# Designs tried in a protein design run: designed miniproteins, single chains, continued (2). Part 24

Each design is a single chain, and the fold is of that chain. pLDDT is the mean over its residues in the fold that is shown.

## One batch from the design tools (miniprotein)

Design m4815
Fold by ESMFold2-Fast:
Structure m4815 (fold): chain A 96 residues (1-96)
Amino acid sequence: MPRQTTTTEPVTVKEGESKEARVELPNGGGTLVYRVTNTGKGDVTVTITVTVGEDGARLEVKLTSSADSTVVIEVRDARGGPWELAATYEVPASSS
């Protein structure tokens, strides 16, 4: 099966806030919910890209921030279940 990519709309997460983004996996893989928490300073804009290939799903995250920040990304199935830590990113300030 050819590689398939799904990209979320950008989500802006303010200092100390959490936002959720939904990613529909291709070919009946279901829907994942990513919870993005900004634990640092500034406002972070997050775009999540999931690429599904023969080796499973690969997560890529594009991050921009108004100040140096730390972003924690957790994931779960959209139907429920526990939140699992997916990634933690240190995000430098960007001129945007």
Scores: mean pLDDT 76

Design m4816
Fold by ESMFold2-Fast:
Structure m4816 (fold): chain A 69 residues (1-69)
Amino acid sequence: SGAELIAEAEAKIEESSKPLRDRGEALIAQGKATGDQELIDEGQALLELLKEAEKPALELLKQIKEQVA
């Protein structure tokens, strides 16, 4: 079904970027805990880069979902 294909595509996008996403989140969490702004900035920059890379594919999947709603 279309819903299964969309879910599979979303999962593959997440799996492909997960190691870098986990790293970015860990850097932000550590920076917030220790008050280290450089760690927060590094983690945020990494997550923003991943978000921008994923945006076209995720936007397409959203449009497909809206058409079947």
Scores: mean pLDDT 79

Design m4817
Fold by ESMFold2-Fast:
Structure m4817 (fold): chain A 82 residues (1-82)
Amino acid sequence: MARELGEEALKEKDPKKRGELAIEAGQAASENPEDVEGAKLAALAGKKAVQNGKTLEEINLGIAGALSGIGALFEGGSKEKL
């Protein structure tokens, strides 16, 4: 789920939809931290939404998505390596 949402956000051309999808990807990644690829895509999609956002709302959506994805990656994914 998180991977699919992140991938959709990355290929979405509309900045509003991109930000919304990035947030959904981040939320899904936070709920499924074992999905490392999903967490990475959520973080990347959120980062791209921030970098390409033109309004404060678009940037805020991107930030939320990126932080959720990064949080999931650090808390869940990194622990699996041991």
Scores: mean pLDDT 71

Design m4818
Fold by ESMFold2-Fast:
Structure m4818 (fold): chain A 77 residues (1-77)
Amino acid sequence: HMEEAEKLRQEADEAIARGDYVRAGDLYEKSAELYEKAGQTEKAVENYIRMGDAWLRAGDEERAQRAFEKATALQPA
């Protein structure tokens, strides 16, 4: 399932390049969830941060905050 997580991240990067920040946010979240489930904590954190940045660019501060909270919850204290 690592290949699926990476594909979703690539699709999210492409959505950012097109200015489709809503789609990018959704795709980064799916990628992050798959990395988290696979125990790939560092990549999950990276994708939750990218999810937050995408939602900020989309103007959705609530979804951005949720994304950053997920990233911080996975980072070492």
Scores: mean pLDDT 85

Design m4819
Fold by ESMFold2-Fast:
Structure m4819 (fold): chain A 96 residues (1-96)
Amino acid sequence: MTEDQWLEVEIAVTILRGAVVKVTLERALKKGDINEIKQAVKDAERVLEEMRRKIAEAETRDLSPELRQTVAGARDFVADLEKLIEEAKKFIKEKE
C-alpha cells in the first residue's frame, strides 16, 4: 500500500469507530443514564481527537482524489460528532 492508501484506511477505521461511539452516545441519551452519557462523551472526545490528528496529517500532504474525498467525509463526521457531544454536555448540566 502507498502512504496515502494507508492513511485512507486509518481514517476509514477511525470513522467506523466513531460511528460505534455515536450510536452508543445516542442510546445513552435516549436512556437518560447520566453515568453512561458521561462515559460515552469521554469515548467520543477521544475518537474526535484522533480523527482531528489524522485530518491534520492528511492536510500536510499532496492529497490523491481518493484521500481528499475520505478527508471531506472525515470532516463532516467530526462536525456531526462535535454537535452530539455538545448536546450531551447540555443534557448532563440540565440533569445535575
Scores: mean pLDDT 82

Design m4820
Fold by ESMFold2-Fast:
Structure m4820 (fold): chain A 75 residues (1-75)
Amino acid sequence: SAAVARADALIAQVEAGVERAIAVLEREGTLTDEIKAAIRALIPHAVFASIDRLLAEGRLSEAEARVMRAHVEAR
C-alpha cells in the first residue's frame, strides 16, 4: 500500500541519518557499542515523531498515519 511504502521510506531516511551521525561521532572514538545500540533503539521514536509532524502539517490523513504507525511497530 502507499502508506506502507511511505512508512518504509521514512524508516530508511531516519536510519540513514542515524547511521551517518554514528559514523561521524565514531571517528572521534567516543561511541561504545552500548551507546550505538541505545541511539539505534531511538529510531522508532524518531519515525513516530515524523509521522505525527506530517499529520499535524496535513501531509498525512489519520488513516494513513495509523497504517504507518502499525507498520513501524511491527518491525
Scores: mean pLDDT 84

Design m4821
Fold by ESMFold2-Fast:
Structure m4821 (fold): chain A 74 residues (1-74)
Amino acid sequence: SAVTEEAVARLDAMIEELRALARTASPDQQALLDAVVGLLRAMKERLRSWSDEQVRRVMDITEAEVQRLLQSLA
């Protein structure tokens, strides 16, 4: 669905941003960011098994949590 395709693109963008940040982060921050990237990759694989409503809800929560993580690393 279009919702799933948009969610995949949003996850890919977040993964790329976190990977870029990890390149200049401390070792402890790199480990945390790598773990989060792993979770986002796992979510990307599962998106096609979810309904559009489930995808929207999970993406909103995921974006809020990633934003909160980025703020905590500032």
Scores: mean pLDDT 85

Design m4822
Fold by ESMFold2-Fast:
Structure m4822 (fold): chain A 122 residues (1-122)
Amino acid sequence: SILEEAEQLGKELKKNENDTLKNKEAIINFLEKLGVPRSEATAKIEEILKEKIPLPFLEPEVPMVTVEDALLKPTVTNGKGEVIKIPKSLRAHLLASFIIYLAGLPESLTLPLRNAIKKGLG
């Protein structure tokens, strides 16, 4: 099922901790299994990973971080130079939302997909 594949994706991301190239490849492979053409998945992943997002749990001095930093790296550095660990729930939520958007899946699958990815992350 898609949820079993999503749990395996989470496990691969954990194994490849801080290896952004392997983690990008794991996500591309998952999107290809969902019917997204590999060239489209690659281009859209590279674009989305460059986007900047605020991290609410780093308030009140929340730096803007890239999606790549929030999704594929175990830690980010805040505005004070402190190393902050990325919550697995946030990483799973970002990845699930991205997959739902890119693969054109029903939004009702976001929570099940997030939970499966989070389970794989441990």
Scores: mean pLDDT 79

Design m4823
Fold by ESMFold2-Fast:
Structure m4823 (fold): chain A 88 residues (1-88)
Amino acid sequence: MKEAEEYLKKAEEYLKNKDYEKAREYYEKAYEIRREEIERRLKRELERAKSVEEETAARLRAIGELFDLELEYEKKLKEIEKAKKELE
């Protein structure tokens, strides 16, 4: 996910510069792109699946990846909020 990686890099740069609002904006953009890529991959895997086991594996993988992505995003938002409050 090259575009998401670019947004994550920009978010980190803004966070280092204490531009918390832009850091949040770019983390959100990266999150949405990564979410869409996972959903698109799931659709392709379901189209190619030749068995119920393959379909189930694809769905479970996507659910796990989406859950991890959401936790990662929430954690980053909390880190930004904490940094903003502590640094005034």
Scores: mean pLDDT 81

Design m4824
Fold by ESMFold2-Fast:
Structure m4824 (fold): chain A 66 residues (1-66)
Amino acid sequence: EEEYEKLFEKYDTDGDGKLSKQEFIEAAVEKGFSEEEARALFNKYSKGKGYLTKEEFIKAFKDAEK
């Protein structure tokens, strides 16, 4: 989704295609999630990694919407 792609690029400050936990929390809070919800989403979709890929990031937000 176009808006999530732009949000990812905004917070992917080093351009490596990976979003850290803190960067993801900031992005999720911008979209109206709480920090607690953001942490839960990060932990669910990171699969034990210290980051999310762009695809995982988009999927996390899509799955959080009804």
Scores: mean pLDDT 77

Design m4825
Fold by ESMFold2-Fast:
Structure m4825 (fold): chain A 96 residues (1-96)
Amino acid sequence: MSWELKQEMSKALVGKKAESDEEFEEIKKEALEKAREEGEEAEKAFEMFLKFLDAVINKKDPKPIIEEAKKLGLDIDGILNAVEALLKAVENPELL
């Protein structure tokens, strides 16, 4: 997953703590569009990353998302580690 996409999502999540849900949706759209520009593999990886992030935040069952990522041949450990790193950064913004 691109370092630029990780940076944009990290910044969005830090800002989201003080901003509206509407702004977060717009930032997600911009980041997804940037992933599309990097290629189909990057787009799919980023879409799965967003699904995992949504599941973690909303306490949903991540199993269907994990199965979908496996079918796409994506690095599940990489996606989970990216989500964990961003959530940890949101809880401790001084680590950014």
Scores: mean pLDDT 63

Design m4826
Fold by ESMFold2-Fast:
Structure m4826 (fold): chain A 96 residues (1-96)
Amino acid sequence: LKEEALKVIEEMKEIILKNKSKLSPEQLQRALEYIEKAIDALNKGDYEKANQYLFSAVQVAVKGLSSEEQEQLREKYNEATRLLKKLAPAAHLIEI
């Protein structure tokens, strides 16, 4: 379950990197920093913080992406959030 969440977060990172030419250097740096912080939080068992960082990464990255890429990124975020909810049912997670 944790390994599945990490895989989905890695897929979110891949979507961001695939679209790096469509993002400003500042957007790319901030989005990747949030992904890294989410992975760190997940590894520490802080699932609520992991979700918050993933949400921040999405908010930064979507502004430069096509509608299709935005949808793919949101889909992966929602998948990660569902996995995090299974790990921490009582956590307050951000849905989009």
Scores: mean pLDDT 83

Design m4827
Fold by ESMFold2-Fast:
Structure m4827 (fold): chain A 70 residues (1-70)
Amino acid sequence: SAELERAKKAVESSIDLVEAAYRKQPDNLEKVLKIARDAIHMAKSHAEEFPELEPLYQKLKAFLDELEAA
């Protein structure tokens, strides 16, 4: 559906934003973590509406877990 495609693009764009922030300033974990936490909340909400987006949510969650462990 168009709604699923829109939600998928939103989640993918958020993942890209987090990865871009980390690439630009990898030493600025506080900023990257803030962006990642905002993105994870959005991705979780979309995955609850569209279970097909669960793998993207899990990918973002795994990245956040790695950043918090660093």
Scores: mean pLDDT 80

Design m4828
Fold by ESMFold2-Fast:
Order: C-alpha cells, then structure tokens, then sequence
Structure m4828 (fold): chain A 74 residues (1-74)
C-alpha cells in the first residue's frame, strides 16, 4: 500500500541517521522521521485514499530536503 512506502522511507531515514556522525544532520533527519511518523499515524487513523495521498506528497517533499541536507554534508 501507499502507507507501506512511507513506512519504508521512515526505516531508511533511521538507518541514514545511525550512519551519520554530524549531530546537526542527525537532528534534522530526526525531525523528518517525526514528521513522517505523524503523517503516517494520521493517515492510518483517517483510513481514506486522500489521507494516504497527502502522506505520500509530504514524503516526496521531504525527500528533496533530505537530498539537500546530504549534499551539504558532502
């Protein structure tokens, strides 16, 4: 399901955070994880296709932010 994509993204972000040594980058990744977990919980609670789409859209927007964050770390 679409929500399984969000769940997989959260798991990947947790792994990236564990591999990162920069405390500022780790904190920012943690913020993304928290936001995605909140969206996932909200979508599961509502149980509508619209809520699932919103969670995916938020995830995709955050992917750009994560890419920019990792580029700054490089």
Amino acid sequence: SSLEEVERRIERLRRVREATTDPEVRARIGDYITALEEMLERARREGTPEAEREALDVMRAMERGVEELLERER
Scores: mean pLDDT 78

Design m4829
Fold by ESMFold2-Fast:
Structure m4829 (fold): chain A 127 residues (1-127)
Amino acid sequence: PKSVFEILDEAEKLALKIAEMAGDPELVEQIKKTFKEMKDAYEKFLELVDKGAPVEEIEKAYREFRKKMDELIELVQKARDIAVEKYPERKEEIDALTEKLVDLLMKVRIEADINLSYAKEKAEKAA
């Protein structure tokens, strides 16, 4: 199976394609920055899980990752809306790219949820 970081790289490529169709360079830079922040937040979350950090710290890192993912989805939806308004004949193509991106992000979310559940179960058994 692909690593989460490979899935995130594929998702970033899709998000940038949508943003480029919107024709807004500032939005492209915002999406790049938010992807980097989301990847950094996910890496920190995994590091805390791997180290057996306190559950409160792991949950805080998980919430930060989720917050960055939500911010990214909002930016992508904004790019999608601009792109569809600019190229209404390409709506089906743009929607398909957006749906594929959301599917990839949901796969990353599921992996994060599994890791969080594992960390909570391990902490409960240690208490």
Scores: mean pLDDT 87

Design m4830
Fold by ESMFold2-Fast:
Structure m4830 (fold): chain A 80 residues (1-80)
Amino acid sequence: GSEEEFKEKLKEYVKKLEEEYEELYKKATEEQKKAAEEAGKKAPEYFKKWLEVHPEASEELKELVERGIRLALQVEALKK
């Protein structure tokens, strides 16, 4: 089904974001690290909006989406 296909793709994206986060964090300044922490705090608001349109999502999918949103926001902050 579409959820299984989305979950597989999301797992790959989350893994890529985790690898990118680790590489960027090692090179990050203290200012960039603080920006990443602040960006990560915004993840619950984006996740809430996603849940409003995907109320029947599995717990595994919800966990992957929440993790992906947090990592994406933190990676973006570390690049600035």
Scores: mean pLDDT 82

Design m4831
Fold by ESMFold2-Fast:
Structure m4831 (fold): chain A 78 residues (1-78)
Amino acid sequence: DLEKRKEELARRLAEAFGISEEAALNLINQLLKAGASLEEIERFLDEFIEMVEKIRAGEADMDDLIALVVEFQDRLSK
């Protein structure tokens, strides 16, 4: 179900960022409001969380994460 998928994504995002599940869910809801489908958000968040994990491990930088977010937002804005 849509709501359960959002909760799962919010939990993974919250763990990766060290934020509350409520804050993570709000981010997901903002992406949905911007025109993303849940499938697109799930794919994006999987990549985003993976990138955050790589940054924590010293394998990537904040610039890589920002580029990923900007690319996704640009797709939604157009």
Scores: mean pLDDT 76

Design m4832
Fold by ESMFold2-Fast:
Structure m4832 (fold): chain A 82 residues (1-82)
Amino acid sequence: SFPESLRQQLEQQSQQFEQRLLDLVERKARGQPLSPQEAFTLSFGHAVSKGVGDEELYERTEPFYAEALKLADDDINKLFLR
């Protein structure tokens, strides 16, 4: 179990990260191009959602994961996501 203050801090950070990922998913779904940094964030978010067991976030990011890896710096993304 975590102290209450630490749990609240982690929840806030998680919410901010999820909101950022959903914005990127929405922009990509509209056919808008992602920068390499944005593509990296989306790829990293997909990997993190798998690690924490967030199935909904994982499924929502999966269709864009392969495209994000292609747009981002390939060597750097592969190092962090595998």
Scores: mean pLDDT 67

Design m4833
Fold by ESMFold2-Fast:
Structure m4833 (fold): chain A 69 residues (1-69)
Amino acid sequence: MKEEKLTLYKVKAAGYAGLSALTGGKYREEMEKAVEEAKKIDPEAGERFEAELERQMAEAAAEAAAIAA
């Protein structure tokens, strides 16, 4: 069903987001592509997930910067 495909792309996007954090953004395009595929299945859910993922990445980056200070 479409919900299963949506979940799969969300998991892929989260995985690529983690890899992007470790590699300085090397896998960012793969993450964005997975998010776009999720939006094709459910635009509202995909857009909400993208916003949440970006927020979590920004919080992690801010925390890392604070620790390094």
Scores: mean pLDDT 74

Design m4834
Fold by ESMFold2-Fast:
Structure m4834 (fold): chain A 86 residues (1-86)
Amino acid sequence: SMRRYHVAVTAQEGNGVSQGSIAVLDEEGRLVLLETLPDLPSVDEAFKAGLEKAEKIAKELGMEVVSREVFSDEKVKTAVYTWQEV
């Protein structure tokens, strides 16, 4: 069976800047990668940087994006992916 991973890209405000992060979990919910991106001026910019970095990581690891859902409010943006090995 091909392995799957659950990926969260989150961007949020903190201390006058916005920060993106990427968390990759295996099928058992174990954290296998956590990456925090440099501070950016807005949640939108931090979210965009997080999405671009997640796409780069997926390609480098030979992962295919099976699904993506996006949730957003004024303070926090989150994308949840399912990745699958190709």
Scores: mean pLDDT 84

Design m4835
Fold by ESMFold2-Fast:
Structure m4835 (fold): chain A 93 residues (1-93)
Amino acid sequence: ARAEIAAILAEFLARLSRVLSPEGLARVEALVAEFLARPIASPEEARALLREFFVRVGRVIDEDLADDPERLDLAYRILEETAARLEEVIAGM
């Protein structure tokens, strides 16, 4: 599970690197590192941490891409696809 989550988040960062500024990407990389450093004891805790993570990532996306609606839409599509894949992993825990 943790290795699968790490792989999904690595792909997420690679996809966002084509859309976000270097500053925006660095902020999301820090959030990914923080998320991966947290011990997860249950699926309920995993879902709560994932919800918090995506709220914080969404804020970075909104701030970084405020003046670029096309890139904003693409960033949110990447976020939604990543969220769906992570939910599948957590559901299998």
Scores: mean pLDDT 84

Design m4836
Fold by ESMFold2-Fast:
Structure m4836 (fold): chain A 100 residues (1-100)
Amino acid sequence: SMEDNLRAARLALEILEAVLRRMEAEGRVTEEQFNRFEAAVALVVSLLSEFLSEEERKALMEKVQEMLAKIREAIERGDVATALELGRELLAYLRELVER
């Protein structure tokens, strides 16, 4: 149901926030941490997509893919600060969709 999906999405957002906080505390982004971040993002997207219009799903998928690509590029160049800032921006975007 929508309520069950929103509850699951909130839990996935808490995992995403915890991963970001750990990255920030350690001052680094490991491949394992980024994989956990991507997995949590994918779960939120999947849970929300069932209840979105075609246009909203397209916008969500495009925004998420763009943000994840930018985070990956920042990680690949060793720019931890930019990766964390983009990660926080993506978390805020997803949180707004879940909490609306």
Scores: mean pLDDT 84

Design m4837
Fold by ESMFold2-Fast:
Structure m4837 (fold): chain A 91 residues (1-91)
Amino acid sequence: MEEARELAMRLLLEVARLMAETAAAGDVAAGVARMAAFAAAHAEEIAEVLELSERNPELAEEVEREALRYLAELLEEAGRLELARRAREVA
């Protein structure tokens, strides 16, 4: 459980970082390409996280909220204050 939680958190935080960088740069095509490359590189780990989420929905919600809070912090650092506020509202 702890290792799977750490894996899920690590993957979601990296996705949040890629989303924040995409928002800051404004190049959606490059952002999508980076996210696709990340998904391809981590396909097995993503599959494990999806299986964990199906078995442990409460844990999935906790990890998602933490990732959204991290995304909000990164968006604030990038000067995207409105997007950061919206990320916090759904967290």
Scores: mean pLDDT 74

Design m4838
Fold by ESMFold2-Fast:
Structure m4838 (fold): chain A 71 residues (1-71)
Amino acid sequence: SMAELKLLGEEMIRLAEKEGYNSIAAELRRAIEAEDVDAFLRALHNLFLEMQSEGKEDLFVQAQVRVARRL
């Protein structure tokens, strides 16, 4: 649902901003505000790839698991 997407988006935006991926965080925020699921998933995938390239994929996975436990 859009409510679940917004909950995921808030967690992933916080992670992106905390780790310095401010451009991707802005893309995630714009996609949520536009309710554009496809844009959100593309930005989320870009965040995963950037974090994976820097050895931080575990933080990405942990953030998603935290959201899943709240759903």
Scores: mean pLDDT 87

Design m4839
Fold by ESMFold2-Fast:
Structure m4839 (fold): chain A 84 residues (1-84)
Amino acid sequence: SDSERMKQALEAALERLRSSPAPDEDVAALLEQAGEKAGQGDLSGAASLVTAAGIRSSGLWVEGREDESRSGAEAVRTAVRLDS
């Protein structure tokens, strides 16, 4: 289902973002909140938080990992659009 696909996309995006070395406290807080919302079934809220975390962390990541983060955020955004 679209909901299950969006949940899987969110979990994959969260795992990729959490693999980032030493995010700042704000990024860590956004990822924690996104994980909680995804677990509660608030997939749209989780997607918004993952996107915010990806944008904020872009200044903290080495080249390449930023591209992976952007790809993850786009995948989540696409899944949310399909659910709409």
Scores: mean pLDDT 63

Design m4840
Fold by ESMFold2-Fast:
Structure m4840 (fold): chain A 91 residues (1-91)
Amino acid sequence: MSELTLEDIERIAEEVANLPSLSEVAELIREYLKQGKLLKALRTLQAAAANTDDPELAEQLGELIRRASVSDDEEQRKLLEEAAELLEKHS
């Protein structure tokens, strides 16, 4: 697993907070998944969950994040794709 710097984490959080829609957050997650950057995709999802005003969405994203964090790369990828689909539905 690639290590993220504190600057990477802060930049991802800022980028997510400034994206105009959850659909664009979903696209960012998918782009990182295409690049094999699972840790960046997971951090993007964590930032989206932290910045949502929807408590139901926050709980659903939180569950996917918890499961992804203890999963192997294949399962983590599937869970992150599921989270991206959930974000699109709430756009």
Scores: mean pLDDT 80

Design m4841
Fold by ESMFold2-Fast:
Structure m4841 (fold): chain A 85 residues (1-85)
Amino acid sequence: TIAELEREVERLREELRELVRNNASLPELEAFIARLERLRARIASLPDSPAVRRLALEVDILLGLARMEIGILKIIEERKKKKAE
């Protein structure tokens, strides 16, 4: 149901906050993004409504935030490699 999807999105939002707080690894963030992409695909299969559009937007925001965290980690790892040389 829509309410179950709203609860899943909220749970995933809290999970992302914990992953960031706990300095999650690149593979952990990539696995999280894969879960968000699967949820986004499920939402995309639903009939169009204001609630479905809001859910899609909220998942897209979470995807953007998670991809930003991956980008930051990749920059940090690249900079570490340059200092180790």
Scores: mean pLDDT 83

Design m4842
Fold by ESMFold2-Fast:
Structure m4842 (fold): chain A 96 residues (1-96)
Amino acid sequence: SIKLTPEEAKELKVKKILEGLEVALEALREKGLEKAAEKVEEYIEKVKKDPDNISETQILIAQLGNALALLREAGADQSLLDELVEQVVAIIEEDE
């Protein structure tokens, strides 16, 4: 395994969170879920402004977004991809 410095590990973590949030945002926009998409845009801006204080909600949505990207690349069924998008919406609604 490659040994990362603490600084490199932090930078990689923030990058992966932003990538996941962006994938979730695009998926929500594609489905016309404008309210949820606006909330994810707010999360992206908050992470960019304060990467040292990323919320559990932001991390969970980013993880689902990254999972969505990986499953899409692997040729997963649309029903499974749709389920992940529904989970993103549910997490956003619980945070409100």
Scores: mean pLDDT 86

Design m4843
Fold by ESMFold2-Fast:
Structure m4843 (fold): chain A 86 residues (1-86)
Amino acid sequence: MDEALDEAVRAFLGDFDKDGSGVITKAELKEYFESVGVHLSQEEIDKFISMFDKDNSGVITYEELREAFRELVERNPGARKNLEEL
């Protein structure tokens, strides 16, 4: 398994998952983006969640995030270069 991917997902989840539930809610997503200076509308947050929420639960799980990150890297080989520039 890609340990770098797992670490990135855990770091991302840790920034959003303030209550340690292992899921990301719309409220946690909005708070995180506001904390990094990005103001998203409710519609943009809903669209973001819908990209990852494959079971329509209204939350993003660790497994859904991990799969989404893996698909993003596989579809964009250059995305690894952008991650290395961090």
Scores: mean pLDDT 63

Design m4844
Fold by ESMFold2-Fast:
Structure m4844 (fold): chain A 55 residues (1-55)
Amino acid sequence: GAGLELAVKETGASREKVERAIELARKGRYKEAGEIAGVSPRQVRGMLEIAELLA
C-alpha cells in the first residue's frame, strides 16, 4: 500500500528489505528490522504505524 511506497522512498532501501523489516517489526523484532532497512528501531516503529494506517 501507500505506506510501503513511502517507507521505501524515505529509507532508500529496496522494497524487499522494507517489506521484511515491516514483517519483523510486526513480530516485535525492531532491532533486526532496523538493521535490514538501515534505520533506527524508532524509525521502524514509525514505518510500521504508517504502513498499518495506509494499508
Scores: mean pLDDT 73

Design m4845
Fold by ESMFold2-Fast:
Structure m4845 (fold): chain A 74 residues (1-74)
Amino acid sequence: SDELQRKAGEAAGRGAAEAEAAGAGPSTAMGIYGQVGKDETGVGIGKLGGEVAAETARRLGGDRAAEGMRHMNS
């Protein structure tokens, strides 16, 4: 649902931002993004938060990162 995607995006975005602030690279931040999103929704990012994950990846690593995330979560 849209609400679950929003919840996953918010929590995952916070996790990714914390990882980046701690000096983690984009790949590590995206890994944390995916895990936090799964923990918050009880479902994998590919099912409920795939598009949110791709959008966050775009902000962190540009269009290439977003495309990679879509592939991982499709």
Scores: mean pLDDT 56

Design m4846
Fold by ESMFold2-Fast:
Structure m4846 (fold): chain A 97 residues (1-97)
Amino acid sequence: MVRNPTVVRLEAALISVSVLRSLIPTLEDSELPALAEELRKLAERVAKIEGLPEEARRAIVEALLAAAEAAAAGDKEAALAHLSEAMDLIQRALDAL
């Protein structure tokens, strides 16, 4: 079965968010700026996904950027909360496709 490219890209984003979220409790504070950079790159990739409703794309990007800002500030709890929100938003977008 040929998968919709939008679905494939969103599933890849969901996997990436899940992996990064699972790593946060294991990271040292010195590693959080690198996590923030990876989250910003992920937000840029999501922003470029065609076929995604603009409101959904914006919400996911904003959640990822908020997680990046929290990680850059050393706030692991806020970063985890924003990544959980991003995962829920991506799953809802997938369910709507």
Scores: mean pLDDT 86

Design m4847
Fold by ESMFold2-Fast:
Structure m4847 (fold): chain A 94 residues (1-94)
Amino acid sequence: LSEQQRLDLAKAMVLLALAVEVTALRNEGDEEQAKKVEEVLKKLAERLDKATSLEEVAEAVKEALEEAKKKGASESVLEMMELALKSVEKELEE
């Protein structure tokens, strides 16, 4: 994959993971948690749109994780975001 394709894939994977979680929370009837994650997702999407490197993607996810913690997102949401961050950091090591 080209550098640009790797960057675009990393962004898409992170956004998809959170979008799936928002959908799952709504299907479970947890609208309060779904709205919190959706707000974090919106800000993350804006930051990712401006990211031009995997390092910037990692920084955006890290900021979103801290924001999610501050808003009281569930442990499941936080774990998913941490896994997404570790995935991006692993790509940076290669």
Scores: mean pLDDT 79

Design m4848
Fold by ESMFold2-Fast:
Structure m4848 (fold): chain A 75 residues (1-75)
Amino acid sequence: MLTIDEQKEKLEEEARRVLEDYRAGKLSNEEVLQKLGEMVQEALDAISRASPAESAEIQKLMTEKARELMREMEA
């Protein structure tokens, strides 16, 4: 079972890999959106088990990573 800190690190690493693969031309816009959906689901599952303060941190991190990926796709 992952701790909240481990879950946040996992989310950051997943976002970084998706961004790197997209920049390398390995992922289409559709595939990035699918991966983003998976990451959002993982974040929501973590939030459901977190304290209000931890939930706010996870939500902020997820929002920041989603914005980064969306901006990259808009080029």
Scores: mean pLDDT 80

